# Designs tried in a protein design run: designed miniproteins, single chains. Part 53

Each design is a single chain, and the fold is of that chain. pLDDT is the mean over its residues in the fold that is shown.

## One batch from the design tools (miniprotein)

Design m1838
Fold by ESMFold2-Fast:
Structure m1838 (fold): chain A 63 residues (1-63)
Amino acid sequence: MTVLDDSERAREANRLASKYLPKLPTLEQQEKLSRVAADYYRNGDPEKAEKEMEEIVEEGKKK
């Protein structure tokens, strides 16, 4: 397991947000994704963050 410093964690959080943001049609869904990215920055759990982001995108596709 690789321990990321604050700078690396911030870059990865921004990377994940940038990957999923263009798939979200509404501001509310974009805000949810940004919150997940911020949570990842604080907690450093990439698998949880990516799963939550994918769930937000899937909810957006459903309606």
Scores: mean pLDDT 70

Design m1839
Fold by ESMFold2-Fast:
Structure m1839 (fold): chain A 129 residues (1-129)
Amino acid sequence: MQQIDLQLLDQLDQVVEESKKLSLIELAEKTRLILDLIISLLEGRLKHGTVTPELLERALQVALRALEVLIEKLKEENAPEEVIEKAEEARRLVQEALDNKSSPEEAIKVLKEVRKKVEEILKLLKEKS
């Protein structure tokens, strides 16, 4: 199970890299999907008591990289400052979870808040397109 979960996270990291070529709205939608998949993976493993520190760290690293790619695209496309600030807050929350070695339950709560921020970013981008 652990090896399969790490392989899944490696595949999601590859999806993050490939997502750099997407439009801003498509990238934001893909970032939301990646976060949903990471949350589902961690919640499933937490239910069975199988979230290792390695799995948790790798999941947060993938989430962090997805947000960094989104922030870079937001800046390149001259997105409104409000949208960029919301994305930077999301990135900071994930970084703090990594730095503080958060529990799986705390990390899942952080990822859900980050997912909400990405949803809000999507709404703002669609309203200003």
Scores: mean pLDDT 87

Design m1840
Fold by ESMFold2-Fast:
Structure m1840 (fold): chain A 85 residues (1-85)
Amino acid sequence: MEELERAKKELEFYERVLQVMKTVSENSTQLSDEQRQEYLDLIKEFEEKEGLYRSDFSSAEEYYTTLKETAERKLAEYKAKLEEL
């Protein structure tokens, strides 16, 4: 498989994670069941991919901050990689 296609798939994943996290953060009390399920599914995939689990953190704030920072770092990395390909 082409390196470009792999990088694009990774970029799209991290962009989706950040988009959904932002939506949840801004509208946590007004989320539809669909939005909540999408968030849970994406976070589970992210946890498995990065080896980051809620049980590894003492607070929810620390957990969410770590997820967001990790997603932002990965997004920046793949954006830079795509610009060089």
Scores: mean pLDDT 76

Design m1841
Fold by ESMFold2-Fast:
Structure m1841 (fold): chain A 72 residues (1-72)
Amino acid sequence: MEEKIKNLQKKIDELRAQIDSLEAEYERLVAENPDDPEVKARIAELTARIDQLRSEYDKLYNELIKLKKELE
């Protein structure tokens, strides 16, 4: 059980790091030139990737919460 929780936590941490990195790029692009069509296209791409990673994060995080609840 603990090994499953540890493995899941590591995967969640990796997803969080990826999301944080993409969010930092998103903030930089929005600050630089949000009205540029090329920048808007990149922002849309980043938003789609962030949404995909957040969906995976939510799924794994809910699984982690369930496992921790079962250990109570």
Scores: mean pLDDT 81

Design m1842
Fold by ESMFold2-Fast:
Structure m1842 (fold): chain A 65 residues (1-65)
Amino acid sequence: MVTAYVGSALLLMAARWEGAREVPRNEVSGISFRGEGVSRDELDEALDRAIKAALEGKPVEIRLE
């Protein structure tokens, strides 16, 4: 059970990945990762979920086991 914080970078990824409009960095409250030894493939899946939440203006949480 490990937590890592990721901020505004995810908003930029959301815009490029989902083809969404500009998302202000100020809208990102926080992002946390869960899991030990997180791989890039697993992170990509978690980011997809977090991107959807960020685009909807919801609190973002990335859970990866």
Scores: mean pLDDT 48

Design m1843
Fold by ESMFold2-Fast:
Structure m1843 (fold): chain A 82 residues (1-82)
Amino acid sequence: ATITSYTPTSAPLSGGTKITIEGTNFDKNTTKVYLVKPDGTKIELPHIVKDENTIEAYTPYVTTPGDYKIIVNGVESEPLTF
């Protein structure tokens, strides 16, 4: 899988924000989406693989503002800011 872009690039700490991830080779059955916190802790995100090029994921409640990263099948995004 690859990540080409995602939007939005920032989200509120309260969670529930839909992030649309564009890329390639997203499999509906095997795709895993994680959020990497500033401390390096990973949180698995609820997500829907819409097609092989598009994922919708939802941000969790987080308590620490700062730059996080999205990981799709081991590929990291540009920073997602909370």
Scores: mean pLDDT 76

Design m1844
Fold by ESMFold2-Fast:
Structure m1844 (fold): chain A 92 residues (1-92)
Amino acid sequence: MSTSLENLSNQVHELSQRIKALNRPELADAVTALDTARGHLAAGNLDEAIDALHSAYLSIRNVTTPEDAELKDLALEVSILDGLVSILKVLS
């Protein structure tokens, strides 16, 4: 059985892979930030993971146009993961 931390790490990894699959160079910083967040989650560094997820969110938001529903959905998914890690930190 996966722990909540392992599940969050897996979700961040899956999101990073999905963004890589879009092959959009403007998302490179977001991918780097998600990979950084995954590393911190694997190490149990929740504060650093939250900071990295927030950096990923801002990176996506900075390149999102009003018409880009896909990037808006990706930014929302990153924001949800950031919120879940923040809840896990409070409960720990």
Scores: mean pLDDT 84

Design m1845
Fold by ESMFold2-Fast:
Structure m1845 (fold): chain A 85 residues (1-85)
Amino acid sequence: SEAIEEEIRRLEEELRAIRERVAALRAEGREAEADALVARETPRLQLRAAYIASRLSDEELRRVAGLDDEQIEEIRRLAAEYEAL
């Protein structure tokens, strides 16, 4: 559905933007700010990742959201961590 495709795209965009910001902060030696950003964003992303992972195959995540294997593994990992709560 269009709704699930939009959710995947938004998650992919947010994951990419957060990883880019984290990498930039670390490159500048701003480790504490990078760690704080990850801690702040992780719970929301875990919930979304768990929902998406439960609904879609790896092939669909690659095809629809344009995610690579590392991004898909991260989504599955975050979903598994969330489910363990």
Scores: mean pLDDT 76

Design m1846
Fold by ESMFold2-Fast:
Structure m1846 (fold): chain A 80 residues (1-80)
Amino acid sequence: GRHAAASSLGSVLAGMKENPNTSVEKAAEGVRRALEAARAAGADEESLQKIEEAYERVKKAKDGKEAIEAVEEALRQLGL
C-alpha cells in the first residue's frame, strides 16, 4: 500500500542526506528501486504515479539538493 511506497522512498531520502556527494544518477536509481518495491507491495496507481513523477524530477535535477527536494515533495504527497 501507500505506506510501503512511502517507506521505500524515505529510505532513499535518508541515504541521500547521509551521503551529500550522492550523484543525481544514484538518486534516480534509488527512486526507481522504490517504485519497483511499491509496485510489488501492491501500491495504488496514485502512489505509483507520485513516485514516477519524483523519478523524472530527480533525473532532471541539476544537483543533489534539487534531487533531495524532489524526493521530499513526493513523500509529502504520499502522506509523509
Scores: mean pLDDT 76

Design m1847
Fold by ESMFold2-Fast:
Structure m1847 (fold): chain A 66 residues (1-66)
Amino acid sequence: MPATALVPADTKEAAEKGREAALSVPGVIDARVVPTASGYVVAITADNEEALQKARDAAEKAVKEA
């Protein structure tokens, strides 16, 4: 069953880097940058929880490095 997570980002550039990192993880179905009232989030959907956790960790790292 697909699993979904949201990774917050303060800027669009950071969110886009997070999206790219998430999409690089095997088992990720989709990753989108979504604007919010307080910034941006990367919405990640993966085939399973393990792939989702790897994608979330990769996205969080990319966002922090941005």
Scores: mean pLDDT 82

Design m1848
Fold by ESMFold2-Fast:
Structure m1848 (fold): chain A 98 residues (1-98)
Amino acid sequence: SSLQEEAKKLFEELVKTLLEMAEARERGDWQSFLELYDKAGKIAEQLVAVLEKISPELARKARSLIDDLMNKIMQGVPVEEIKEEAERVKKYLLELIE
């Protein structure tokens, strides 16, 4: 399905952006951090909109998991843990749209 393909692309872009955001935080690059935070929010909104066309329940789960992951980045959780959690969230949500 084209919706599943678009969701997969948006997940890959979101994970990349969240990792870049966590790395910017680690090096104290707050300008890049804020720009990446804004970018991640926009990708997340696009992703949730695509997922809602598949299932409103799936969109709600995705928003909750993405918000939790973004909060962990804000709380200073290490980049390696963010990477592992982002991959788990992506895998879990992609399995639900198959």
Scores: mean pLDDT 86

Design m1849
Fold by ESMFold2-Fast:
Structure m1849 (fold): chain A 79 residues (1-79)
Amino acid sequence: SLEDLIRELLKRYNISAEEALRALTLYENDPVRAEEASKSTDSSDPYTRLLKLGYLLRQELDRLGISVSQAREVLKKLL
């Protein structure tokens, strides 16, 4: 199921549903900034780390055939 795929993704990256939802929300607000953050080696800033996570999660969701909107709906139910 979609929920099972999302749960496996959270487990694989050792992240919470809250953290994943926050990261994907930041990605949807500014996809370009998230992509640019993914190219940076700097991980000291928490905001930059969330942007990098959002971009990473988007790539993983694309591989699974899941939209960001679908993933966010599932994540909200897991809170």
Scores: mean pLDDT 83

Design m1850
Fold by ESMFold2-Fast:
Structure m1850 (fold): chain A 95 residues (1-95)
Amino acid sequence: SEKQKLVDEFIKEVNKIFHEAKPSWLEGVVLLAEVERLEYVVLNPKATPEEIRQAAEDLLRTVKEYLSPEAAKRVKEVIDRLLEGLGLEPVEFEL
């Protein structure tokens, strides 16, 4: 499906950023759990735009805490592309 392709590209790009950013083991576990939550919500046909936006914001909050500003900006750009592909507005979030 088109949604599955968008999610697959999103996961590929964020995993590349996380690999380059080299978070601690525990930080990596938390980051991957937040990515999985966003994937789950996006692929749920009953999820609202508000629920998708909330999951994206939760991921960005964790990214801002654990990663460098440069890595966090890259993750936000990838999330914004996912949301645009879904016909949604980008998350209003300051990094």
Scores: mean pLDDT 87

Design m1851
Fold by ESMFold2-Fast:
Structure m1851 (fold): chain A 97 residues (1-97)
Amino acid sequence: SMEIEEAKREAAEAAKRTIREAAERGELLSEEARKRLEEALKEVVLKYKKVAEETAETAAAMLSAAYTTIKEGHEAGLSDEEIVERVEEAIDKVAEE
């Protein structure tokens, strides 16, 4: 539906913005950055009440994809900039599903 596609797009934009801001502060690996991402995604779920279940599933997948990518990138010794690029790609892929 058009509403779920709009919700997924808004969730992806909110998630990417939150991750970029965390990286700019050097806080990409912090618990506070994770909490801010969870809260940003929760706000999108609450906005799209009619498709809340599907939006929540997408939000959970985005959160999982973002933090798996951050962990793997950090373990591989990647820069914050390279990690952010991969996280944004992972978030966009979830939004397309």
Scores: mean pLDDT 87

Design m1852
Fold by ESMFold2-Fast:
Structure m1852 (fold): chain A 100 residues (1-100)
Amino acid sequence: SPLDELLEELIAELEEIKEELERELPGTSATVVVNWLVDELIEALREMRRNKASKEEIIKLLENALNFLREYRETENVTHPLIERLIELLEKAIERVREV
């Protein structure tokens, strides 16, 4: 299905961001928190894909992750290109899921 293909693409993009975070920012507190979130997202999206979760459930997961990242960025005063790229990826993913 178009949704299944979109989730597969999103998981792949999240895995790429995780590899870049581990390579470019190893051992920072920001990397630990963001890597944890990305791992949780990848596992949740894999489970949602396997269980044929609704579009609404997927959007809710992505919106929760996006809100967490925005709050974390503001509270910890963290600025990094990879965090901004992850935020942009999640925003675009939400829009794409809504269009399916």
Scores: mean pLDDT 84

Design m1853
Fold by ESMFold2-Fast:
Structure m1853 (fold): chain A 67 residues (1-67)
Amino acid sequence: SMEQLEAEIKELKDKILELIKRLNDPSVTPEERRALVQEISELFARLKELVDEETLNKILKEIQKQT
């Protein structure tokens, strides 16, 4: 459903923002950094499956503004 899709997109955006904020934490180890980068990449791949290029670009701009 449309409501379910919107909820999934919101969860993915929120998770990506959380992980990017964690990457900026100076206490993050190199091993944790690699894991965070991989998870962010996987979440972006999932997001690309759910939205078109125009919507993806809008989401990327929103993330950039909040980080």
Scores: mean pLDDT 84

Design m1854
Fold by ESMFold2-Fast:
Structure m1854 (fold): chain A 78 residues (1-78)
Amino acid sequence: MAEEAKAELDRIVSEAERALDVAATNPDPGLAREAIRSVAENAKKRAEEIGKKAGLPDYAEEAVQRIDTAAERALARL
């Protein structure tokens, strides 16, 4: 159902935002950048897959944009 897919997308974004915040606290900037990149890529891939399966491309695109924004903020903290 579309509501379950939307809830899953919101969960993916929230989990990614938290993981990105944690990754940004790594004292090694190189390891922090690698962790941020990996978290963002994996979260965006999952969001795109769920959006595709549920027929919610616009909602998935919004989720991807939110993940990208969180990743940019995390990188800016380095």
Scores: mean pLDDT 85

Design m1855
Fold by ESMFold2-Fast:
Structure m1855 (fold): chain A 104 residues (1-104)
Amino acid sequence: SEEEKALEQLKKNLEDVRGLLEEARRALEAGDIKTARGLVALAGASLSSQIMHLTLLFPNNEKFQEIAELLQRAVDTLARAFQTGDLADVERAIELVEEIIKKV
């Protein structure tokens, strides 16, 4: 179904986002705040794109609405991480992304 294809694509995109955030975490651990902020910004942009895709194509799907709300929490967490450079906010975003991957 189109829903199954959307979930498969979402899962692939979330695995890519997780990779970006793991690299951001390593950059912060190394003191490279500039690289970490760039990676956080890319991850946030990707998640925002996924929210728009789910909302526009599947507005009446309750599961996709729940996923979009979790994605928005991750976006908000990454916005804080970008502003603060805090490792804890990046780790929080990784946890949220992993939670969403388990639901997909």
Scores: mean pLDDT 88

Design m1856
Fold by ESMFold2-Fast:
Structure m1856 (fold): chain A 83 residues (1-83)
Amino acid sequence: ATREKLGLLKKAVEEASKIPDPEEAYRILRQALKEAGAEIVAEMLDEKGNRLLLVRLDGIPIILSIDNDVTPEQAEALRAAAA
């Protein structure tokens, strides 16, 4: 169910946030996205080198960030890139 998949993604973001290496952390997020059946529709890097992802899970667009800090400007840019 979508709720269970959202729980998996939330757990993956929390675990990834504990990893000092951004590339390793996003490897964990990508694995969780694959397990949840989520599609990555847009991706960009923030000023810290962290990846921002726009994903589609069961038709629902979700923005994911490893530090849970996404500005409105970054969110707009991700949505524009996905169009």
Scores: mean pLDDT 75

Design m1857
Fold by ESMFold2-Fast:
Structure m1857 (fold): chain A 66 residues (1-66)
Amino acid sequence: MEEAEKHLEIAEKYLKDGKNYRKALSHAGEAIHLAVENNDLELYERARKIAAEAVKKLGLDRPAPP
């Protein structure tokens, strides 16, 4: 729990600062991994939301062509 929360806090800080979206995504990904391992659905949703924002900021969130 504590490690996942720590990664979430770091990811949120990088998103707010706009300094390094790649690091925000990396830390959010670690939080997702830890949340899944601990079956923490609330933490998973928070981390997924942060990861989605980071992906969007990086321009990686593109729909696959039909």
Scores: mean pLDDT 75

Design m1858
Fold by ESMFold2-Fast:
Structure m1858 (fold): chain A 76 residues (1-76)
Amino acid sequence: MPLTPEEVYEKALELIEKINNGEGDIEHNISVLLSGIRELKELGAYELAKEVAEKALKAKGLPERYRSMFEKELKE
């Protein structure tokens, strides 16, 4: 069963917190987070997708090399 936009958003916030704290597999967590942003867009939840991308860009633990990927999601 597909997740609701609210469930995708809540899972994305948990991933952002893990990235901010340097917890788990950073590369995997970033990949799942990017997939979550795209899923929100597919569900028509564009404002939630934008908020997730903006929060990810503000995350203290986000490696600089991934910043452009989240910036691209904000432009689309």
Scores: mean pLDDT 79

Design m1859
Fold by ESMFold2-Fast:
Structure m1859 (fold): chain A 79 residues (1-79)
Amino acid sequence: MERALELLKKNKDEKDPKKISKLIAEVLMASTVPPFVLRLMERKGLPEAEIEAFRAAVEAQKSLLEVADLASAWDLRLL
């Protein structure tokens, strides 16, 4: 969450909608796939390829499903 907020603050004045969309996806990734989950996969001895596939899948799915809810929760603007 802290890393995601840091990314958002770093690009707070960004005016390019394309970069804003990328930032939202990155913010979602940082908050949805916490280091805890990735560390668990590493501790289980899964191959790096599997860990990377999981990261990509979660990013794609969560960005598509939860982007609006995540933005609302973080900015308290949607509600």
Scores: mean pLDDT 52

Design m1860
Fold by ESMFold2-Fast:
Structure m1860 (fold): chain A 65 residues (1-65)
Amino acid sequence: SEEEERKFAVLRRHIEGALEFAKKNNLTKEQIDKLIEQHVEVAKALGLSDEQIEELREYAKKLAE
């Protein structure tokens, strides 16, 4: 849905900023992995589909490299 797409876009933007901050401040892999999982839990709470959650996780994983 359009609402689901908007929620996904907002979470994607938020995780981009969080991971950029983490990398610039030399956070550990463990801390970065925890940030990704926290955003996944927020996505679940917001009712995003399993497909959107997997897409968010893969995007975050690639960005964290």
Scores: mean pLDDT 83

Design m1861
Fold by ESMFold2-Fast:
Structure m1861 (fold): chain A 82 residues (1-82)
Amino acid sequence: SVSSVTKLVKEISKELNIPVGLLQSNIKQVLKDKGLLVDGPFGSQLARIQKEYGEEYLRKLIYEAYESLSGGLGIPREMLPK
């Protein structure tokens, strides 16, 4: 849902200690670069991605956005060994 994806983005932005607006802007850019961005509200776009491609793919896109923003500070947490 739009509510769940909005909460997810806010939680990740807080975890990574970056402004939510900055993370949202970079997520939008990653979606555009991959040809996944369509017209409409940002939350609805993320809800569509979550529904069509799954939660793990959405999380991967968010962390790719963070990597682009951070200048490649490292491997996304999801790719780190447990």
Scores: mean pLDDT 72

Design m1862
Fold by ESMFold2-Fast:
Structure m1862 (fold): chain A 80 residues (1-80)
Amino acid sequence: SDSELQKLVEETKKKIDELVKKGDFEGAKQLAVDTVRWMLSNFTREQVLKGVSELYDHLEEVVDPKQYSEIAIAMDKVLQ
């Protein structure tokens, strides 16, 4: 399950990079939200927190602060 989580996170990061390069920030946000929903349905709380943390770190590096804030708020709404 940890190897499946890591694979999902790495595949999601690569897809986010593709969407960001195309300027598709709404697509990146939707993918991040959908990935969090999938993690919540398929992994433990500890695994979800690890995966979400890695996605936040990646998003902070690859998008502008404004886009990061919008995506992070959307992800947080799913986690609450």
Scores: mean pLDDT 88

Design m1863
Fold by ESMFold2-Fast:
Structure m1863 (fold): chain A 94 residues (1-94)
Amino acid sequence: VEELIEKVEKWVKEQVEKARKQGKELEAAYIEMIGELLIERIKKQPPSEEEVEDALERAPKIAEEAAERNEEIPPPASPANEEQNRLLLEARAA
């Protein structure tokens, strides 16, 4: 469990630094959010190491698509987008 959490934390740090160097600050915020959600899942019900690795491999594309969607299309007034924007602002404030 602790080894998987450390692996996710290291991945988040590396990907956030990479995204910020490219000026992709919104993508960096989504990467942080995905990492936190994955750590919370690991603590509650640990998936296999293989599942964590697969999730981390797919996460950068998911973060990029989410950032691109939020920048190109103003978020509709849906509860899901309101919650995501709130989490994004909280992640930025930390």
Scores: mean pLDDT 66

Design m1864
Fold by ESMFold2-Fast:
Structure m1864 (fold): chain A 85 residues (1-85)
Amino acid sequence: MEEADSYLKKAEENLKKAREHLERAQAGDLSTIPEAYKAAVEAIKNAVKALKLSPDPELQRKAMELLIEAGRLQGRAAKLYQEHH
């Protein structure tokens, strides 16, 4: 259980980093787009690990919510990259 909780925290931390990098990219710092994408991918990886490690429905629900949000941020970063390249 502690291990799955650790991965959820890492997913949440990387999701926060992805949001911060996307905010900077949208404000004009296009150099942060790759960092936003990388952070979103790390959030996805950690959320998936949490899902695999725990049969707890509540933890699985939280991990799924993080996975969905991280996927949305990854898509936004990819779109911004495509618009500028």
Scores: mean pLDDT 83

Design m1865
Fold by ESMFold2-Fast:
Structure m1865 (fold): chain A 79 residues (1-79)
Amino acid sequence: MDLDEKLEKAKEFVKKVTGAPEEVIDESAEILRTLLEQTGHADSVSEEALTLAIANIAGHLLDGSRGAVENTGRMRKAL
């Protein structure tokens, strides 16, 4: 519940800052959720960390390493 609320807020902020397609942001959040659940960190992650991670994954899905660096940089400037 808490993680899902943080993810929804993070997704909205990533969409606003990066302009990435909603489908890519949704996929990025699902990848991140799976990783956090598998590592047992779902309850300990901050909204800021989720936002940066989603931006990074979305960038990777769109343009590989270049996209990840660009999206992460844009999010850091917006935080």
Scores: mean pLDDT 80

Design m1866
Fold by ESMFold2-Fast:
Structure m1866 (fold): chain A 74 residues (1-74)
Amino acid sequence: MKKTIFDYVMELAELLRNNAPKEEIVKVLEELLEEIPMSPEKRKKAEEYLEKVKNAKDRKELKEAVGLFISVFF
């Protein structure tokens, strides 16, 4: 089944709302990078923000980093 960028955004919003563990959020972001075609420049930027997500110390940093990741596609 082909998920769109909007499907991933909604899935990420639900995970953040439900206080899902960082590992689950990272898994969804990695799936997004695998499934959504993008330019090399966008991929590099998204990978930078994925690293920020992986290094987030709390939910505030996690939410901010996820927002930055999503902003690459809009």
Scores: mean pLDDT 83

Design m1867
Fold by ESMFold2-Fast:
Structure m1867 (fold): chain A 120 residues (1-120)
Amino acid sequence: MSKPLEKFDVEKARKILEENPDDPKTLAELAVQAAYAKEWDLLREVVERLLKFPKHPDAARGLIEALRAAIFFGTPEEVAYLFKAIDKMDITDPVLKVELKSALILAENILPDIKDYTKL
């Protein structure tokens, strides 16, 4: 989550990515944080690293959570990019399949009305 009145620290995030290039859990957390911070260029860099782990449940979960953030806070282009990235994943976990289906329904209900995306 971005700090109130502060920007997400992109330099620190890039250092985490450099220090943890093959840790799918850390990369997943970073992808979610980048999406909520609307740091789409950083998100794309992290997603490309996560795609090296197409069968890892943490990588899949991170992409699905980043997709949810992009549906609420991003543009249709970022949502489309994340759907294409998730389509490259080998998701076999039934829970993650349900979470992905939920995100698809969310995208269909919220886009294009971005003004009403912050539901309580």
Scores: mean pLDDT 75

Design m1868
Fold by ESMFold2-Fast:
Structure m1868 (fold): chain A 62 residues (1-62)
Amino acid sequence: MEELLKRAEELAKKLIEQGKGQEAQEIMAKLQQRVGEALKRGDLEAAEEALREAVKELEALL
């Protein structure tokens, strides 16, 4: 989980540097909400899936 979060943050930073900061921020905000809801339920698998999805979306924008 922590490694996926670090990867998402690094990808978002690169997108901001490319002028895609709005798209990166939207993906990260959505991720934060999904992870928060999953953790409220104790659903670590759902939290990891949200992180993987965000990483894929961020990578697709690079």
Scores: mean pLDDT 82

Design m1869
Fold by ESMFold2-Fast:
Structure m1869 (fold): chain A 85 residues (1-85)
Amino acid sequence: MVDEKLKEAEELEEEARQLNNQDALLAAQEAIRRFSQYKKTKNNQLLAEGYLALGQAYKALGKYEEAEKMYQKALELDPNLKLQK
């Protein structure tokens, strides 16, 4: 459910701000943008990109287990999605 993932991304954005973690902040903001675009277009590629960005935010915050789950979800939604370096 996109609304739950948007809330999750917003919570990670707030945590990143409090920790001054720029990598997590940018990744969380990217996840928010992608999920918001998905709500407008209903394009599953944007949903997959949102999960990828959410995983990057979790990883930057040291939450590796959550990051792995998000990456797996992104690849399930779009098998052609290249994981960004």
Scores: mean pLDDT 82

Design m1870
Fold by ESMFold2-Fast:
Structure m1870 (fold): chain A 61 residues (1-61)
Amino acid sequence: SGSKMLDQLKDYSQKHDIDSASTIIIMMPSKYKDKAKQMVKSIDISDDHKQYLIDIIDKMS
């Protein structure tokens, strides 16, 4: 499931040009889930993109 989520994240980030946000998720281990969510919320991207990334963080826990 981890590999599938990373592939999904990579595809989404390439499609929507949000590499900075996806990098935060990839680099943060699950123990820093709350920090990763806060960092994603601080990125200047659409609410839809933020919600998608937050959902992935939640699934990685």
Scores: mean pLDDT 70

Design m1871
Fold by ESMFold2-Fast:
Structure m1871 (fold): chain A 74 residues (1-74)
Amino acid sequence: VKAPLPGQSKDPEKRKAAIYITSAGILASGLSFLGADELSEKIRKEVFEAMKSGDYKKAKEVLDRASRELNRVV
């Protein structure tokens, strides 16, 4: 899901959040399309929780895991 992004160029934290939200949406959609609905839901939840806590390192780890799972199907 895409955030409104007001003042994005002046807000590094909001820019990071927008990137992670967008990446999570794309990867989760790809996983769901390939039939990995459970993994898609877990990735969305973990990224959301990490971002809610401000842990961008955790969010990146979740996205890296999603990318690896997507590559395993190919």
Scores: mean pLDDT 70

Design m1872
Fold by ESMFold2-Fast:
Structure m1872 (fold): chain A 67 residues (1-67)
Amino acid sequence: ALYEAIRAASLAARGVTEALAELAAALEVADGERIREAIARAEEEGLVVEGPEADREAALAEMAAWL
């Protein structure tokens, strides 16, 4: 049902927001290991960008900057 889809999307958005906040924190301290772990977590939460790794990394970093 549409309502169930909206609820699922809301929960997914919350997980995405938490993953992006963690990525933003990792970027601020410039810890390469933390950045890689944060990117992997964001991808697990559904933030998958089609294309080269560099474009995906840039897109995730830009989204994290908006938090």
Scores: mean pLDDT 62

